# Ledger of designs, part 34: designed miniproteins, single chains, continued (4)

Each design is a single chain, and the fold is of that chain. pLDDT is the mean over its residues in the fold that is shown.

## One batch from the design tools (miniprotein)

Design m13145
Fold by ESMFold2-Fast:
Structure m13145 (fold): chain A 77 residues (1-77)
Amino acid sequence: SAAKKAAQLASYEAALALLEEQARYAIRHGNRGLLRQVRRELEALRDKLLAEFGDDPRAQALAARAEAVIREVEEAL
């Protein structure tokens, strides 16, 4: 249902926000281990968004947002 999809996407958006905070923390502290972990978790979230809701513009926007954070993490590694 549309309501279930909206709830799931809201859950993924919240997970992405937490990963963004973890990425900023890891970048600020030069924690290479945490940077690699956060990158893997962001890649998994991006892939899950596209696999489950690839045709949804909100899912595409969240996946693009995850990719932007992945690039910031890669630049810090």
Scores: mean pLDDT 90

Design m13146
Fold by ESMFold2-Fast:
Structure m13146 (fold): chain A 104 residues (1-104)
Amino acid sequence: MEAEKEKEERERLLRLGLAMLVALYEQARREKLPLPSKEEIREILQTTSKLSEAEIEELFEILEDEEKAREFIREGLELAREFYEETKDPVLKRMAERMEEILE
């Protein structure tokens, strides 16, 4: 694979991972489960994803706003569907199904 395609796939996978994180957070909130603290989420995102402080703050704004969170999950769902059609990777299909289930 070309280096540029690898970068695009990596960025798309990161975007999908963030959408799944938001979806799982919304599901936990709906089920009244203990939520991780903002500091715990920040630490994980900084160490695993190398997101900037500004990107992490934007994600926190999304997590705090139910309407923004739902929109972020919907965008992730469409991205997962598109990526699945390109790759036929069953993991992407499962991610899409989980996001759709959480949005219902």
Scores: mean pLDDT 77

Design m13147
Fold by ESMFold2-Fast:
Structure m13147 (fold): chain A 87 residues (1-87)
Amino acid sequence: TAARDAARQEANRLTAELGPKIFEEATSRVGREGAELIESVASAAGGRALLDGASREEAREVMLRTAERLIEELEAGVSVEELGARL
């Protein structure tokens, strides 16, 4: 549907805008391997929010909050493997 196509395009734009920024921050705090997982999961969470009818700003907030939560879990001592297994 047109609405689904619009949501996918918005998800792609949001990922292009925030993905590199999330990856850079996560890499500096938890390393590259953790950053790759975090960027992927955060992008998926933002995209799902848009498909479920969230606004762009709501999806952006979901993406950023998901990234921060996962960064905090890795900083607290959860391994990348353990985090990946839960997602």
Scores: mean pLDDT 83

Design m13148
Fold by ESMFold2-Fast:
Structure m13148 (fold): chain A 102 residues (1-102)
Amino acid sequence: MLEEARRLLEEARRLIEEAKRLIKEGLKLPFGSKEGIELFERAIRLADEAIRLAQEALRLAEEARRRGVPGAEELIREARRLILEGEILLGLGRIGLAVQKL
């Protein structure tokens, strides 16, 4: 339970950091850039995947907390943080993509 949740959160963190990098790069490109479109589309996919992994980790951590497993509360907090970050990045990526298509 907790070991699997930790692995999922580590992968979600990696995807979130890559999505952040892609969004920052995309924001530096001019409107209508094909490269910008590709960067935002990749960032959207990575953010969406990170949210899914963090949601699964949250489910596992919540089950572990119900079973009284120590350390579950910390993983629940981390999972909720990563879900929120992923949702923000997903929104930013979608806005960036819409702007590039104008």
Scores: mean pLDDT 88

Design m13149
Fold by ESMFold2-Fast:
Structure m13149 (fold): chain A 90 residues (1-90)
Amino acid sequence: GLKEELLERLDKLAERLKKAIDESDLSEEEKEKAKATLDYLTEQIKKAIEEGDVEKALKGLEAIKELALYLKREDLAEEAEELIEKVKTL
């Protein structure tokens, strides 16, 4: 179903973002902070999707999109935007 698709795509997006963080030119401290923030957001979004809390899921996905843009990864930001549009249909 849609929730299962969203959770699977979110996990894949989070994995791709972790790789982007590791491959970035950010400092070690910035990389650790970015990964911690990503893990926190990912868990919050998963719970929101499972509970049908659309507003909370959207807020978390918008934050993930901002992280992707900060990393100069337009492809990851576009995936986050697609997940945002799908969440709106829950």
Scores: mean pLDDT 89

Design m13150
Fold by ESMFold2-Fast:
Structure m13150 (fold): chain A 137 residues (1-137)
Amino acid sequence: MTEELKQEVVEIINSAREKLKGKKIPADKREEAVNLVKELLDSFIKAGQVKSARDVILAVLELAYEVGIKGEDLGSTPAKILIAMHLPDNPVDPKLLLEALLTVARIAELSGQPDLAKEVREKVKELAEKYGVEIEL
């Protein structure tokens, strides 16, 4: 169940990344987008789920790069991720997997793609119901 959810989340993020190719975040919205990515990654670090969620984290970082957010923009967060990859890990929280999709939806909206943001949020509702995950939408 959780491994299947993780795979579906990665596929949705990768699909969103392809649709966002060439769609850079406007300069006036860049700080909001950077903070959204940092907050999501810090949530995985705080939960001790960096290794178990590595494929999702990588997919989010690749999507962030496509919209103009580079590793240097994320401050100390990439270094914390690298360190956490060597620490004991917890099973991935399905709620954090769906929060990754909500972050991707907001990034799509900030990139001027509100229809893609709506599509991703609808996928979150479907996955929450399918996998029995309680999430606030």
Scores: mean pLDDT 86

Design m13151
Fold by ESMFold2-Fast:
Structure m13151 (fold): chain A 67 residues (1-67)
Amino acid sequence: RAKLVGEEELAGVPVKVATGEKLKESLEKNKELGFKALEEGYKKSKIEEDREALRQAKEVMEKILEL
């Protein structure tokens, strides 16, 4: 199952081959929706913990897209 491989390789983040290529293709198709959802969540959230979590999620997504 994907969990055994993904957990060891962080779902392909450190892997720049087949898994990273498929992940990047999927993210490119949906990155605008993903970033928009994070931005709307950040603007709507009044809870400090949620805002910080959304900021961290955005940074992680940006790093993944750089692969």
Scores: mean pLDDT 56

Design m13152
Fold by ESMFold2-Fast:
Structure m13152 (fold): chain A 55 residues (1-55)
Amino acid sequence: PVPTVTFTSPVSNKDVTLPADATPEEAGKIALETSGSEESAEWMRERVARHDALA
C-alpha cells in the first residue's frame, strides 16, 4: 500500500487522492482524471509544485 494524501479542490469542490510521492505533473493528471476540470488540475499541480519548491 502506497501512502496517499487527499486534497479538496476549491474550484470543483471534489476530493482528489494521490500518492504522497506524486510529482506536480502527476498530481495534475490525477486531478483532471478525477474531476474532469482543467482548473482543478492546474490548482493541484500548482499546490504540489509550491509544496515541493518551498518545503
Scores: mean pLDDT 71

Design m13153
Fold by ESMFold2-Fast:
Structure m13153 (fold): chain A 88 residues (1-88)
Amino acid sequence: KKRDLEIKAIGLILRMVGLALELNDPEILSLVNEVAKALSNKDYDTAIKKVDELIERVRSLPPSPVREQLLADAEALKKTIEELKKLD
C-alpha cells in the first residue's frame, strides 16, 4: 500500500516538525526539513541518510520526553521510508 505509507510518512514528518520546534534546536528542524525535501523528490536513499543524521543529533541532546518521542518518530519514519523504497 504505497499511498498508505506516503500518508504515514507525511504524518510522521508533521509531528516531528512540531517536536523539533518544541526542542528549539535549529539543526534538528533543518534535518527534519531535509528529510521532507528528499521524500518529496522520491530520493529515498538521501531521506534514509538524513533520518540517520537526525537520530544521531537527537541522541546527542539531553534526555527529555520530547527527545524520546522525536527519536521514536524518527525510527518509525526510517522504517516507513525503507518500506517505500522496497515498493519501487
Scores: mean pLDDT 86

Design m13154
Fold by ESMFold2-Fast:
Structure m13154 (fold): chain A 113 residues (1-113)
Amino acid sequence: SLEENIRNGILTANDLILGFYENTTAELKKQGRTDLINRIRDIARSMDSADIAKWLLQKSRNKEITLLEMILADSIDYIIRGLGADSVEEARKVVEKNLDERVKEVLELLAKR
């Protein structure tokens, strides 16, 4: 699970931030702006877990990004499709009931790293 990967050190707060930057920089990659992509990655890798947790909380509160919701949706996609979900949208609806609780749990876990 996402939580288990974080607890075991397989997935760090930095890995989550890098995943976000890679997805959000797809257009920059198409434009050949690898200089900016590399700079963003370097910044993300230099942040500690407490700073990243604080940043994620701030962005979530301001409704600027839903990084953990995106990652949680991606992490369940391959599991729920095997159980007969017709689409990613349908898969997301199945877990929406617990999404806020899951986001809070992951943010608290990241703050401890």
Scores: mean pLDDT 49

Design m13155
Fold by ESMFold2-Fast:
Structure m13155 (fold): chain A 55 residues (1-55)
Amino acid sequence: DDALERALRALRDSDPDVSPEDEETIRRAVRQAEEDRRAGRPVAGGGGLPHKTPE
């Protein structure tokens, strides 16, 4: 996906010390959002921060 690759490239350009593991985490998050979008559920995207899960 061009959007994903462009986002990862921009991240690496901003911080050359970004680890490959960090990029993997971002790829997984984007993939999850794409699945949610396709399933017709709201995509978690706005703050980019994780929030607490209710107990």
Scores: mean pLDDT 65

Design m13156
Fold by ESMFold2-Fast:
Structure m13156 (fold): chain A 91 residues (1-91)
Amino acid sequence: DNEALFLAGLAAYALRQGDFERAQEYIERYFELAGEDSIVGLRLQGELALAQGDFDKAIEYYEKALRLAEENGAKDMAEELQARIDQLRAS
């Protein structure tokens, strides 16, 4: 879905600008289109939590995304998510 990908890009851009309120709005709209068990959506929620300094919440979202990535055979994404979780737990 081109609209879902566009919203994911807008959310990532808002996060880089520090516009967390707008990032949350784009992430919520992304979930409306892609579903609540979207790996990309959960990853964006994890990035939002991390940007806000909530490491525990970020790990929770990344672990949910990791489970779905493993279930779907998305090996590269699963490896990236696992590395991020390990880094955050070591911090």
Scores: mean pLDDT 84

Design m13157
Fold by ESMFold2-Fast:
Structure m13157 (fold): chain A 97 residues (1-97)
Amino acid sequence: SAAEEEKKKKLVEEVTLAYIETYLEASKEEPEEKAREKAKEKVRELLKEKGLSEEEIEQILNSLEIAHEIAEKLIEIGKEIDEEIARRKQLKEELLK
C-alpha cells in the first residue's frame, strides 16, 4: 500500500542520514573501511530496534551505497571549503600584516 511504502521511504531516509552522519564523524579519525563498518553497524542497530526482519535489514543495507557516495562527496566538498577558508585567512593576514 502507499502508506506502507511511505513509511519504508521515511525509514530509508532516516537510516541514510544516520549512515552519512556516522561515516563523516568516523572518517575524521579512522580509515575508510573502519568508518564504513561503523556506519553500517549504526544503521543495523537502528533497524533492529525498530523491529525489522533480517531480510528487510539486508535490503536496506544494500541500498546504502548511494548514502556512502553522498558521504564521500560531502567529505571532498568539505576539504575544498576548508582550503578556500584557509586561503582567505592567509590573504587577510597578508593584506593587514
Scores: mean pLDDT 79

Design m13158
Fold by ESMFold2-Fast:
Structure m13158 (fold): chain A 102 residues (1-102)
Amino acid sequence: SPKEEVKKLIMVEATIGTFIIGLYVAIKQKDIDYAVALAKKLKAILEEMKPELSPEAQEIVSKIIAELDAFIKAKTMEAGEKLLENLSKASGELDELAKKTK
């Protein structure tokens, strides 16, 4: 149902939001290893959640997974800052999708 789909989208958004906070702290502390560990954990959670989402939500989540992979490969502060910007943008796209699904 649309209401159940919205609940799933909210759960994905809440998960991403929690990791944005953790990643921000890691980057502020210049702890790249911690930031990479958080990115890997978020990726694993999103890959597990992805099959249960609508095709539109799967597209947005796939984009987030690709951004996480890019950061995990680069392992730089600059890539971490870009990841935070991209995660915030993608979270906003999921929020807009949830509003349209109601």
Scores: mean pLDDT 87

Design m13159
Fold by ESMFold2-Fast:
Structure m13159 (fold): chain A 80 residues (1-80)
Amino acid sequence: MHKELEEKVENFIEIAEDLLETAKNSPAVTNEDLKELKKKLEEYAEELIKEAEENGDEKTKKRVEEFKKEFEKEIEELLK
C-alpha cells in the first residue's frame, strides 16, 4: 500500500512539473488554462493527502502538502 501511494505521488509530481513547464513555455496556454490546471492539481493533491492520512503515512502527506504550496505559488506567479 505505502509503495503504491509513494509511486502515485512521484508520478503526480512528475506529471505536474511537466505540465507547469509546458504552461510556462507554450504560447497556446491561456490564464483560463492556468486556473483550470491549478484547480485540477489542487483537487488531486487533496485526494493524495487524504489517502496518505488514511494510511498513516505522515511523510508522504507532508511531501504532497509542500508540493501543493509550491505549484500554487508557481501558477500564481504565471497568472500575475
Scores: mean pLDDT 81

Design m13160
Fold by ESMFold2-Fast:
Structure m13160 (fold): chain A 104 residues (1-104)
Amino acid sequence: KSDKEIFKEMVKELKKILEEQKAKSTNAALQALIDTTIKILDDILADYEAGKISLTQAITAVALHLAGLLTEAKIKGYISDEEAEELAKKINEVFLKGMKELDA
């Protein structure tokens, strides 16, 4: 697999995790925050595929925005600590798998 294919698969899995979390939520503010984050992930993928940013910059940007989502949702009480921990675990598994495939 190419680095572009691996990163695209990572973004697809991360978006799936976020969409599943959105579907479980009754909180409109959390749903809006998730929608905004998904759009940001799509923009990062597009910038990477267009050669505007490096792979390291793209991975770092995705990680930063996902960490920001989790932190904001926890601080604002949109998600419990237990739900945030489970979501973080799912996100980290995607990164661990993707980073192993990238050998970076």
Scores: mean pLDDT 89

Design m13161
Fold by ESMFold2-Fast:
Structure m13161 (fold): chain A 66 residues (1-66)
Amino acid sequence: ADAELRALAERGIARLEKIPESVRPPEVQALLERAKAALAAGDYATAARAVEEALSLFGESIVRGS
């Protein structure tokens, strides 16, 4: 549902934004910008996919902490 995709995108963007820009890989930064633009446009599916890709690229650092 759009509400679930929106919530996932919003949470993912918030998590990624906690990482300082100086530490973000350029690929992650590009995906974060795509996710924010898609979310603003109401394209929640694209926003969620961009967030999932960005988190996957950074996921070794995040998932291992769990």
Scores: mean pLDDT 76

Design m13162
Fold by ESMFold2-Fast:
Structure m13162 (fold): chain A 64 residues (1-64)
Amino acid sequence: SFKYSKSYTLASGGSTKVVLEDGVIESLATYPADASDADKAQLAQKTRELVKEVQKEDDEYRSK
């Protein structure tokens, strides 16, 4: 079974993690209650980037 994960963490304590396992993609973003709108927007953007990266890895794996 193919399993892959990517994560990104802000110095402010916010983080996002994207996991792909057997073609199923899950994402989890966490941030402290006092996180700025800018930090939340940055994590949302990074989550989208990581999802695209793991989708590309899955597509490349399955195309072989």
Scores: mean pLDDT 78

Design m13163
Fold by ESMFold2-Fast:
Structure m13163 (fold): chain A 85 residues (1-85)
Amino acid sequence: MLSPREKLILGSESLNIALSSMSDEEQKQLEDAVLNRDSEGLKKILTKGAEKAKDKLTDLQIELLKEQIEYLSKNPDVSIDSRLL
């Protein structure tokens, strides 16, 4: 039973681990998806990053990361914020 605030914090930490596991080419694909407001492209590239980071994350962190990816794919303006990338 995590509060909404705790879920956001843990999801953001898990997202940072996934982002740091992306190659330069994958990060470029992420930037292109954000700039084009491509929700499906954002979901795909973030999911790929999560898969690359799975060995570094607990099952709980993976579930929270999936929730964070869904949120960001529906809100691409949030993902363009340099503090989240």
Scores: mean pLDDT 70

Design m13164
Fold by ESMFold2-Fast:
Structure m13164 (fold): chain A 114 residues (1-114)
Amino acid sequence: LTIPKVDPEKAKESIKNFDKYKDLSEEELLRLVREDINNVAAAIYLLLHSKDPRVRFIAAEELVRIYAGTDDEEIKETLRKALVEAPLTPGQRISLANAALVLGDLELADELLK
């Protein structure tokens, strides 16, 4: 698993514009995240609002990578809250905690298992 470089200013701008993602399709939201990982709010929107558990899990994995790739406390807190709140199965939470451990983030791994 590769840790991406997150641009804190671009990521925060994405988060501020969260409501703009409501009008986009799941395919467009996934494309935005794949093209630029700083489209953090697109991944958060998919995680919280997608009806497809597989799409939610893909979004959650990207958010764990973003969490590992940033030192910005505001971004980390936003991502932590979204990941904890998300309608994920116990098995998905274990998989995400393992991904966080592989990326070196013990604190996020602990939070995901609570």
Scores: mean pLDDT 82

Design m13165
Fold by ESMFold2-Fast:
Structure m13165 (fold): chain A 80 residues (1-80)
Amino acid sequence: SAAETLREARRLITAARTGVEMAELQAKTDPEAAAKVAEFVEHLIERGLQLAKDLPPEEAARVRAELEEIRRRVEEVKAA
């Protein structure tokens, strides 16, 4: 159902946000470990974008916007 898909997407966004926050902290002391966490977060983002395809347009747009924010932060970690 759309409600179950939305709950899963919100769970993935929370996990991805926590992951990128951890990667940002690790980037200061262990850039290699930070890059591995960032790579894992990229997989969560891809999963979230797939779930967004099954959501109503407004909910899909909000999910995509939050995932794009996290993706930009992942790119910054990988660039450092």
Scores: mean pLDDT 87

Design m13166
Fold by ESMFold2-Fast:
Structure m13166 (fold): chain A 76 residues (1-76)
Amino acid sequence: SEELAKKYEKRAEVYKSKGDDEMALYYLAQAYALRGKEEEMEKKINEYRDLLISKGKSPLIATAAENVLKALKKAS
């Protein structure tokens, strides 16, 4: 899980370098979820939600992602 989390962090950096801040935040949230860092995951999901609102997109997309990541924690 730690090795996979590091790969997701690297993927987030690649998306950020391409200007895809939405995908960068989403992959960072996944990396924190894989490490069991729920508070840091929620912080990244909140940043993702704010970015979606700023672009005129639905904040419910971020809420759906948060629910999926929290459910995966309970299933493991």
Scores: mean pLDDT 81

Design m13167
Fold by ESMFold2-Fast:
Structure m13167 (fold): chain A 119 residues (1-119)
Amino acid sequence: DEEIKNLTEEEIEELKAILKDPNAPPVARFDAADKLIDTGDEKYLPLIAEYLKEILETSKNESEIEAALVLLKKAAEVFKDISPLKELIPILEELLKHKNKSIQKLAKEALEVIEKKLK
């Protein structure tokens, strides 16, 4: 936790590279996004939003969708300016109709946090 809060520029560039790489292992991309969210630096939010949008629109793996929704809610809670997350609202509204009840619940929780912050 202490080391994560004081990431070097080189460590940040590595995390950004992993997050942008569609061939990187899903757990490595998740960990990269989670660490960038933990910085609290809003300059990384557009990249995080792009990654989350990719997973939520293209993944057929329900565990990956659930993990992305957990990160989305965390990002919405951590960052003060969440304007880059507005583009995910239509995706979240579609996920409210998903057959997986955990995905429905996580999508609802993420949507509620985003809507509350955008008021």
Scores: mean pLDDT 85

Design m13168
Fold by ESMFold2-Fast:
Structure m13168 (fold): chain A 87 residues (1-87)
Amino acid sequence: MKLENMGTLETVQLAESQSEPVTLVASDGSVVKKTKDSTVVTEPSGEERVIDYKKNTITITTEDLKLVVTEDKVTVEKDGVTTVTEL
């Protein structure tokens, strides 16, 4: 199913309103899998985003990059180097 009126984050918010695990497909073909504790978004390109509601953290993983976004900071891990930036 293609969701033309919802981007990835809006699709996640819709999934959050459900008490049961759901799998939704965003307009760009990204697959959103929601559980009670997290939402995992997988793009056709292989990019994976994990939204952890218990920790209020968003983790974006690409081929060589891991980005962790929290309410107060952004952590970037690339080529074995970890950089922390406060928001």
Scores: mean pLDDT 70

Design m13169
Fold by ESMFold2-Fast:
Order: structure tokens, then C-alpha cells, then sequence
Structure m13169 (fold): chain A 116 residues (1-116)
């Protein structure tokens, strides 16, 4: 919850409380149960590139927090892109790869995300 709001603010994305709850539920279902269906439905209904970017970064941080001891940064990037590929253009994928690495590195160093 708090991570979603903080990252949205860092990206300049304004979310309704309903959108925050849907993202939280989708991420929780993915991380706890391995189910990506809710996340896919949310992305299918969201056309805003900034929201797609937010979701990609949130997913990367959740994967790093759970699997960062067994996954490399590049493996996390590839996993996020693999999950989201059908909802992302090639241009959005190219932009997201360095942003995901930057987010994982900032998290690893205990720093807040500077995406500017």
C-alpha cells in the first residue's frame, strides 16, 4: 500500500484509492499465490503508460524483496518484461529495462527512487 503511493508520487502518477487497492490485491495474489490473472486484467484495462511503468516497477521491487537472494537484477528485469510483454510496446520495454535496474539498485542500497 504505502510503496504503491510513494512510487506513484515519484513517477508523477495520480491514483484513486480504488486503483491503489486493485494494484495491491493483484501484486499480493501474484507474490503469495503465483497468480498473475488479476495483474493482467488490471493492465488490460489500463492504457496510461505511466500506470504501466508504475506496475512494472512495483512488480520488480516485490520480486527483488522476495527473490533478490536467488535472482540477479537482469533476471528480475527479464521476468517483469516477460509477465508484462503483451501489454507493452517495444518502445515501452526499451524504456522500462533501465528504469527497473535503477529501481532495484536504489532499493538494494536502501535509497528512495530518484526517477528524474
Amino acid sequence: MERIKKLAEALGVELTEEQVQKIKEALDDFIKNGNIDKLKEFLKNSTDPAIKRLVALLLALELYEKYGDVMTEDEIVDQVISILKEYLSDEEIAELRPLIRKAVQAYKEGKELDLK
Scores: mean pLDDT 77

Design m13170
Fold by ESMFold2-Fast:
Structure m13170 (fold): chain A 64 residues (1-64)
Amino acid sequence: APTEEEVRAALRTLKTALDQGLVSEEGVRRAIAALIAQGADPALVIRLAAEVSPRLAAAARAVA
């Protein structure tokens, strides 16, 4: 399962890509769903996403 630090790093990468227009909102939701499918705790993912941005927090809540 991904560690808290690995999840945080992935979410920061997704935020940068989303801000640069390199990924869609759907792409962000799919990436977060993949983290959860790999065994990341959904509650942890939502908490860390909220620390990174409100947009990522909304995406995490939608797929958790």
Scores: mean pLDDT 84

Design m13171
Fold by ESMFold2-Fast:
Structure m13171 (fold): chain A 87 residues (1-87)
Amino acid sequence: SALEHYERGLKLLDEGKYEEAVRHFLEAIREDPSLGAAWTLLVIALRKLGREELADRLESKYTEMQKNNATEEERLALVDELEREVA
């Protein structure tokens, strides 16, 4: 479930396993793109990996999506983009 991926990501982030944490947060937002906590922690994990530009771009796009009440389809399109850039 999205929550299980989110919780696993949290544990990995605490353990300093940032690449694995990113993958689990991506899986969480793929399953539930409304899970705002997973988006926030994905930004944090990307910064920990030194992916500053990607983290800044994600934070900006996600903030805009929240402000504009973006659809699930719009959120999933951003997830698709992130998965390609992280792989």
Scores: mean pLDDT 86

Design m13172
Fold by ESMFold2-Fast:
Structure m13172 (fold): chain A 61 residues (1-61)
Amino acid sequence: SLEEILAALSKVLSPEQLAVVEEALALERQGRIDEANRLLGRRLTSAQIEAVFEVLGAILG
């Protein structure tokens, strides 16, 4: 769930970075995939983006 994703990410991301992830997920849900990807790429480092995908894989897999 979104709550589980945000809770897991709160251990490795700041509150500001968590807000960026939440906005990106909302954009993806609206079908705005390019905007979501651009937001993540502009606000997060490659390492932080990898951490997000690792958490998503752990929760969804």
Scores: mean pLDDT 78

Design m13173
Fold by ESMFold2-Fast:
Structure m13173 (fold): chain A 71 residues (1-71)
Amino acid sequence: MPSEAEIKAEKAFRIALSRYPELLRLGDEAIKELARITLELAKKYPEWSPEEIAEKAIERMAEKFGLPLPA
């Protein structure tokens, strides 16, 4: 069964894509990287909410792919 971290990461992943839908246009490698980042953050910071993980994942994706923050 999925762990608490995996459930939280999936929620954060969906929140990130809803807040920054342009990430979907970057292709499969970017989507896989977003999934990796959200799971990594959920495992390292179990006290963070899905919303906090999504915010940090978006920041890392924007930095890695040279995109502006969605503001």
Scores: mean pLDDT 80

Design m13174
Fold by ESMFold2-Fast:
Structure m13174 (fold): chain A 83 residues (1-83)
Amino acid sequence: SVEELLAEFEKELGKLEKQLKDAIAKKDYDEAIKILQKARELVRETLRQLEAIGAPQSVIDAVRAGLDHLDGLIKAMEEIKAN
């Protein structure tokens, strides 16, 4: 169901958020980028599953917006690393 997919997505995203905060606190930008890439793949897979079960367009649009934000954050981390 949509609710089960979103609950699992939120749980897995929360784990990645904790790992990301730890990596940034240590200034480990290579690890931060890897974690963000894992989050990006989680969002992509969740989108694929939501689209396959015919989730409401508003739900699909909200999750897709998250993908765009992650792409921007990855670019920002790469720029910080290049300093």
Scores: mean pLDDT 85

Design m13175
Fold by ESMFold2-Fast:
Structure m13175 (fold): chain A 94 residues (1-94)
Amino acid sequence: SELEKKIEEMAKKVKEEAVKTLSEYGELAAEEAARVIEAAKKGGEEANRKIEEGRKRLLEEGYSEEVANKAAIEMESSVGLFEMGKSAAKIESE
């Protein structure tokens, strides 16, 4: 339960920072970032699927290819930070 709480707190922090960063690209980009971090709690493969879905949704809603690609890269960076944090938390729990 302690490890689960630490991972949930970390997810909250990463989600807040991702939403803040992606809000500079637009409201939809921030919403997609939040969905990506929630998916990352289930695993990296699920997070990667949500990043690609989010990128496609941004394009469908009229965002430029450049903005959609930059948003996807920022989401990938946030997922990477969360995965590193999860690994550190698991090591500390042993």
Scores: mean pLDDT 83

Design m13176
Fold by ESMFold2-Fast:
Structure m13176 (fold): chain A 83 residues (1-83)
Amino acid sequence: SMEEEKEKIFNELVDIVFNSQTEDELYANIVKFLKEQGLSEEEAKRIAKRIVDALRKGPAATYKTIKEVSEEIVKKKLERKEG
């Protein structure tokens, strides 16, 4: 379901964010993950920069951004499946 896929993407992004050793590693790992989800390189890089920026603002901003991004990714994946 959409909710199950959203939770899966959310958990994967949280894992990447909190287990990456550097901002460069975090950025690279997010881009790789998002490309595996079917996003273009440009979209993946834009989202990765957004998450890195949120991380610099603190945990609350990071959590909120990951949640919003997870919803956006699932919607894009559903649009591709239903089209």
Scores: mean pLDDT 82

Design m13177
Fold by ESMFold2-Fast:
Structure m13177 (fold): chain A 96 residues (1-96)
Amino acid sequence: KKKEEEKKLLEETAKKAIEIIKELVKEGAEEAIKKTEDALKGALIELEAGEISGVEAVETVVDGGIFAAKLVGDEEAVKKLEELKKEGVKEMEELL
């Protein structure tokens, strides 16, 4: 059950990251979304296998979005994604 809650939080955090990218990133949004989705897929596999912690999984997923937002120069998206990362890490730690 706890692992399912961690996965649900990770998926919800990724969905929020994608929404931030869709709203703020006008050019390059598709690439940023793809990188975030790819990071989510990898993190879910590693989390299921016990290779990474839930906190590490959240960091991996949101960092993918932050990296892509930085490449397109959208500082507003970067700031909102960094706040989402902080919130997601805190929520994941509360599941421990």
Scores: mean pLDDT 80

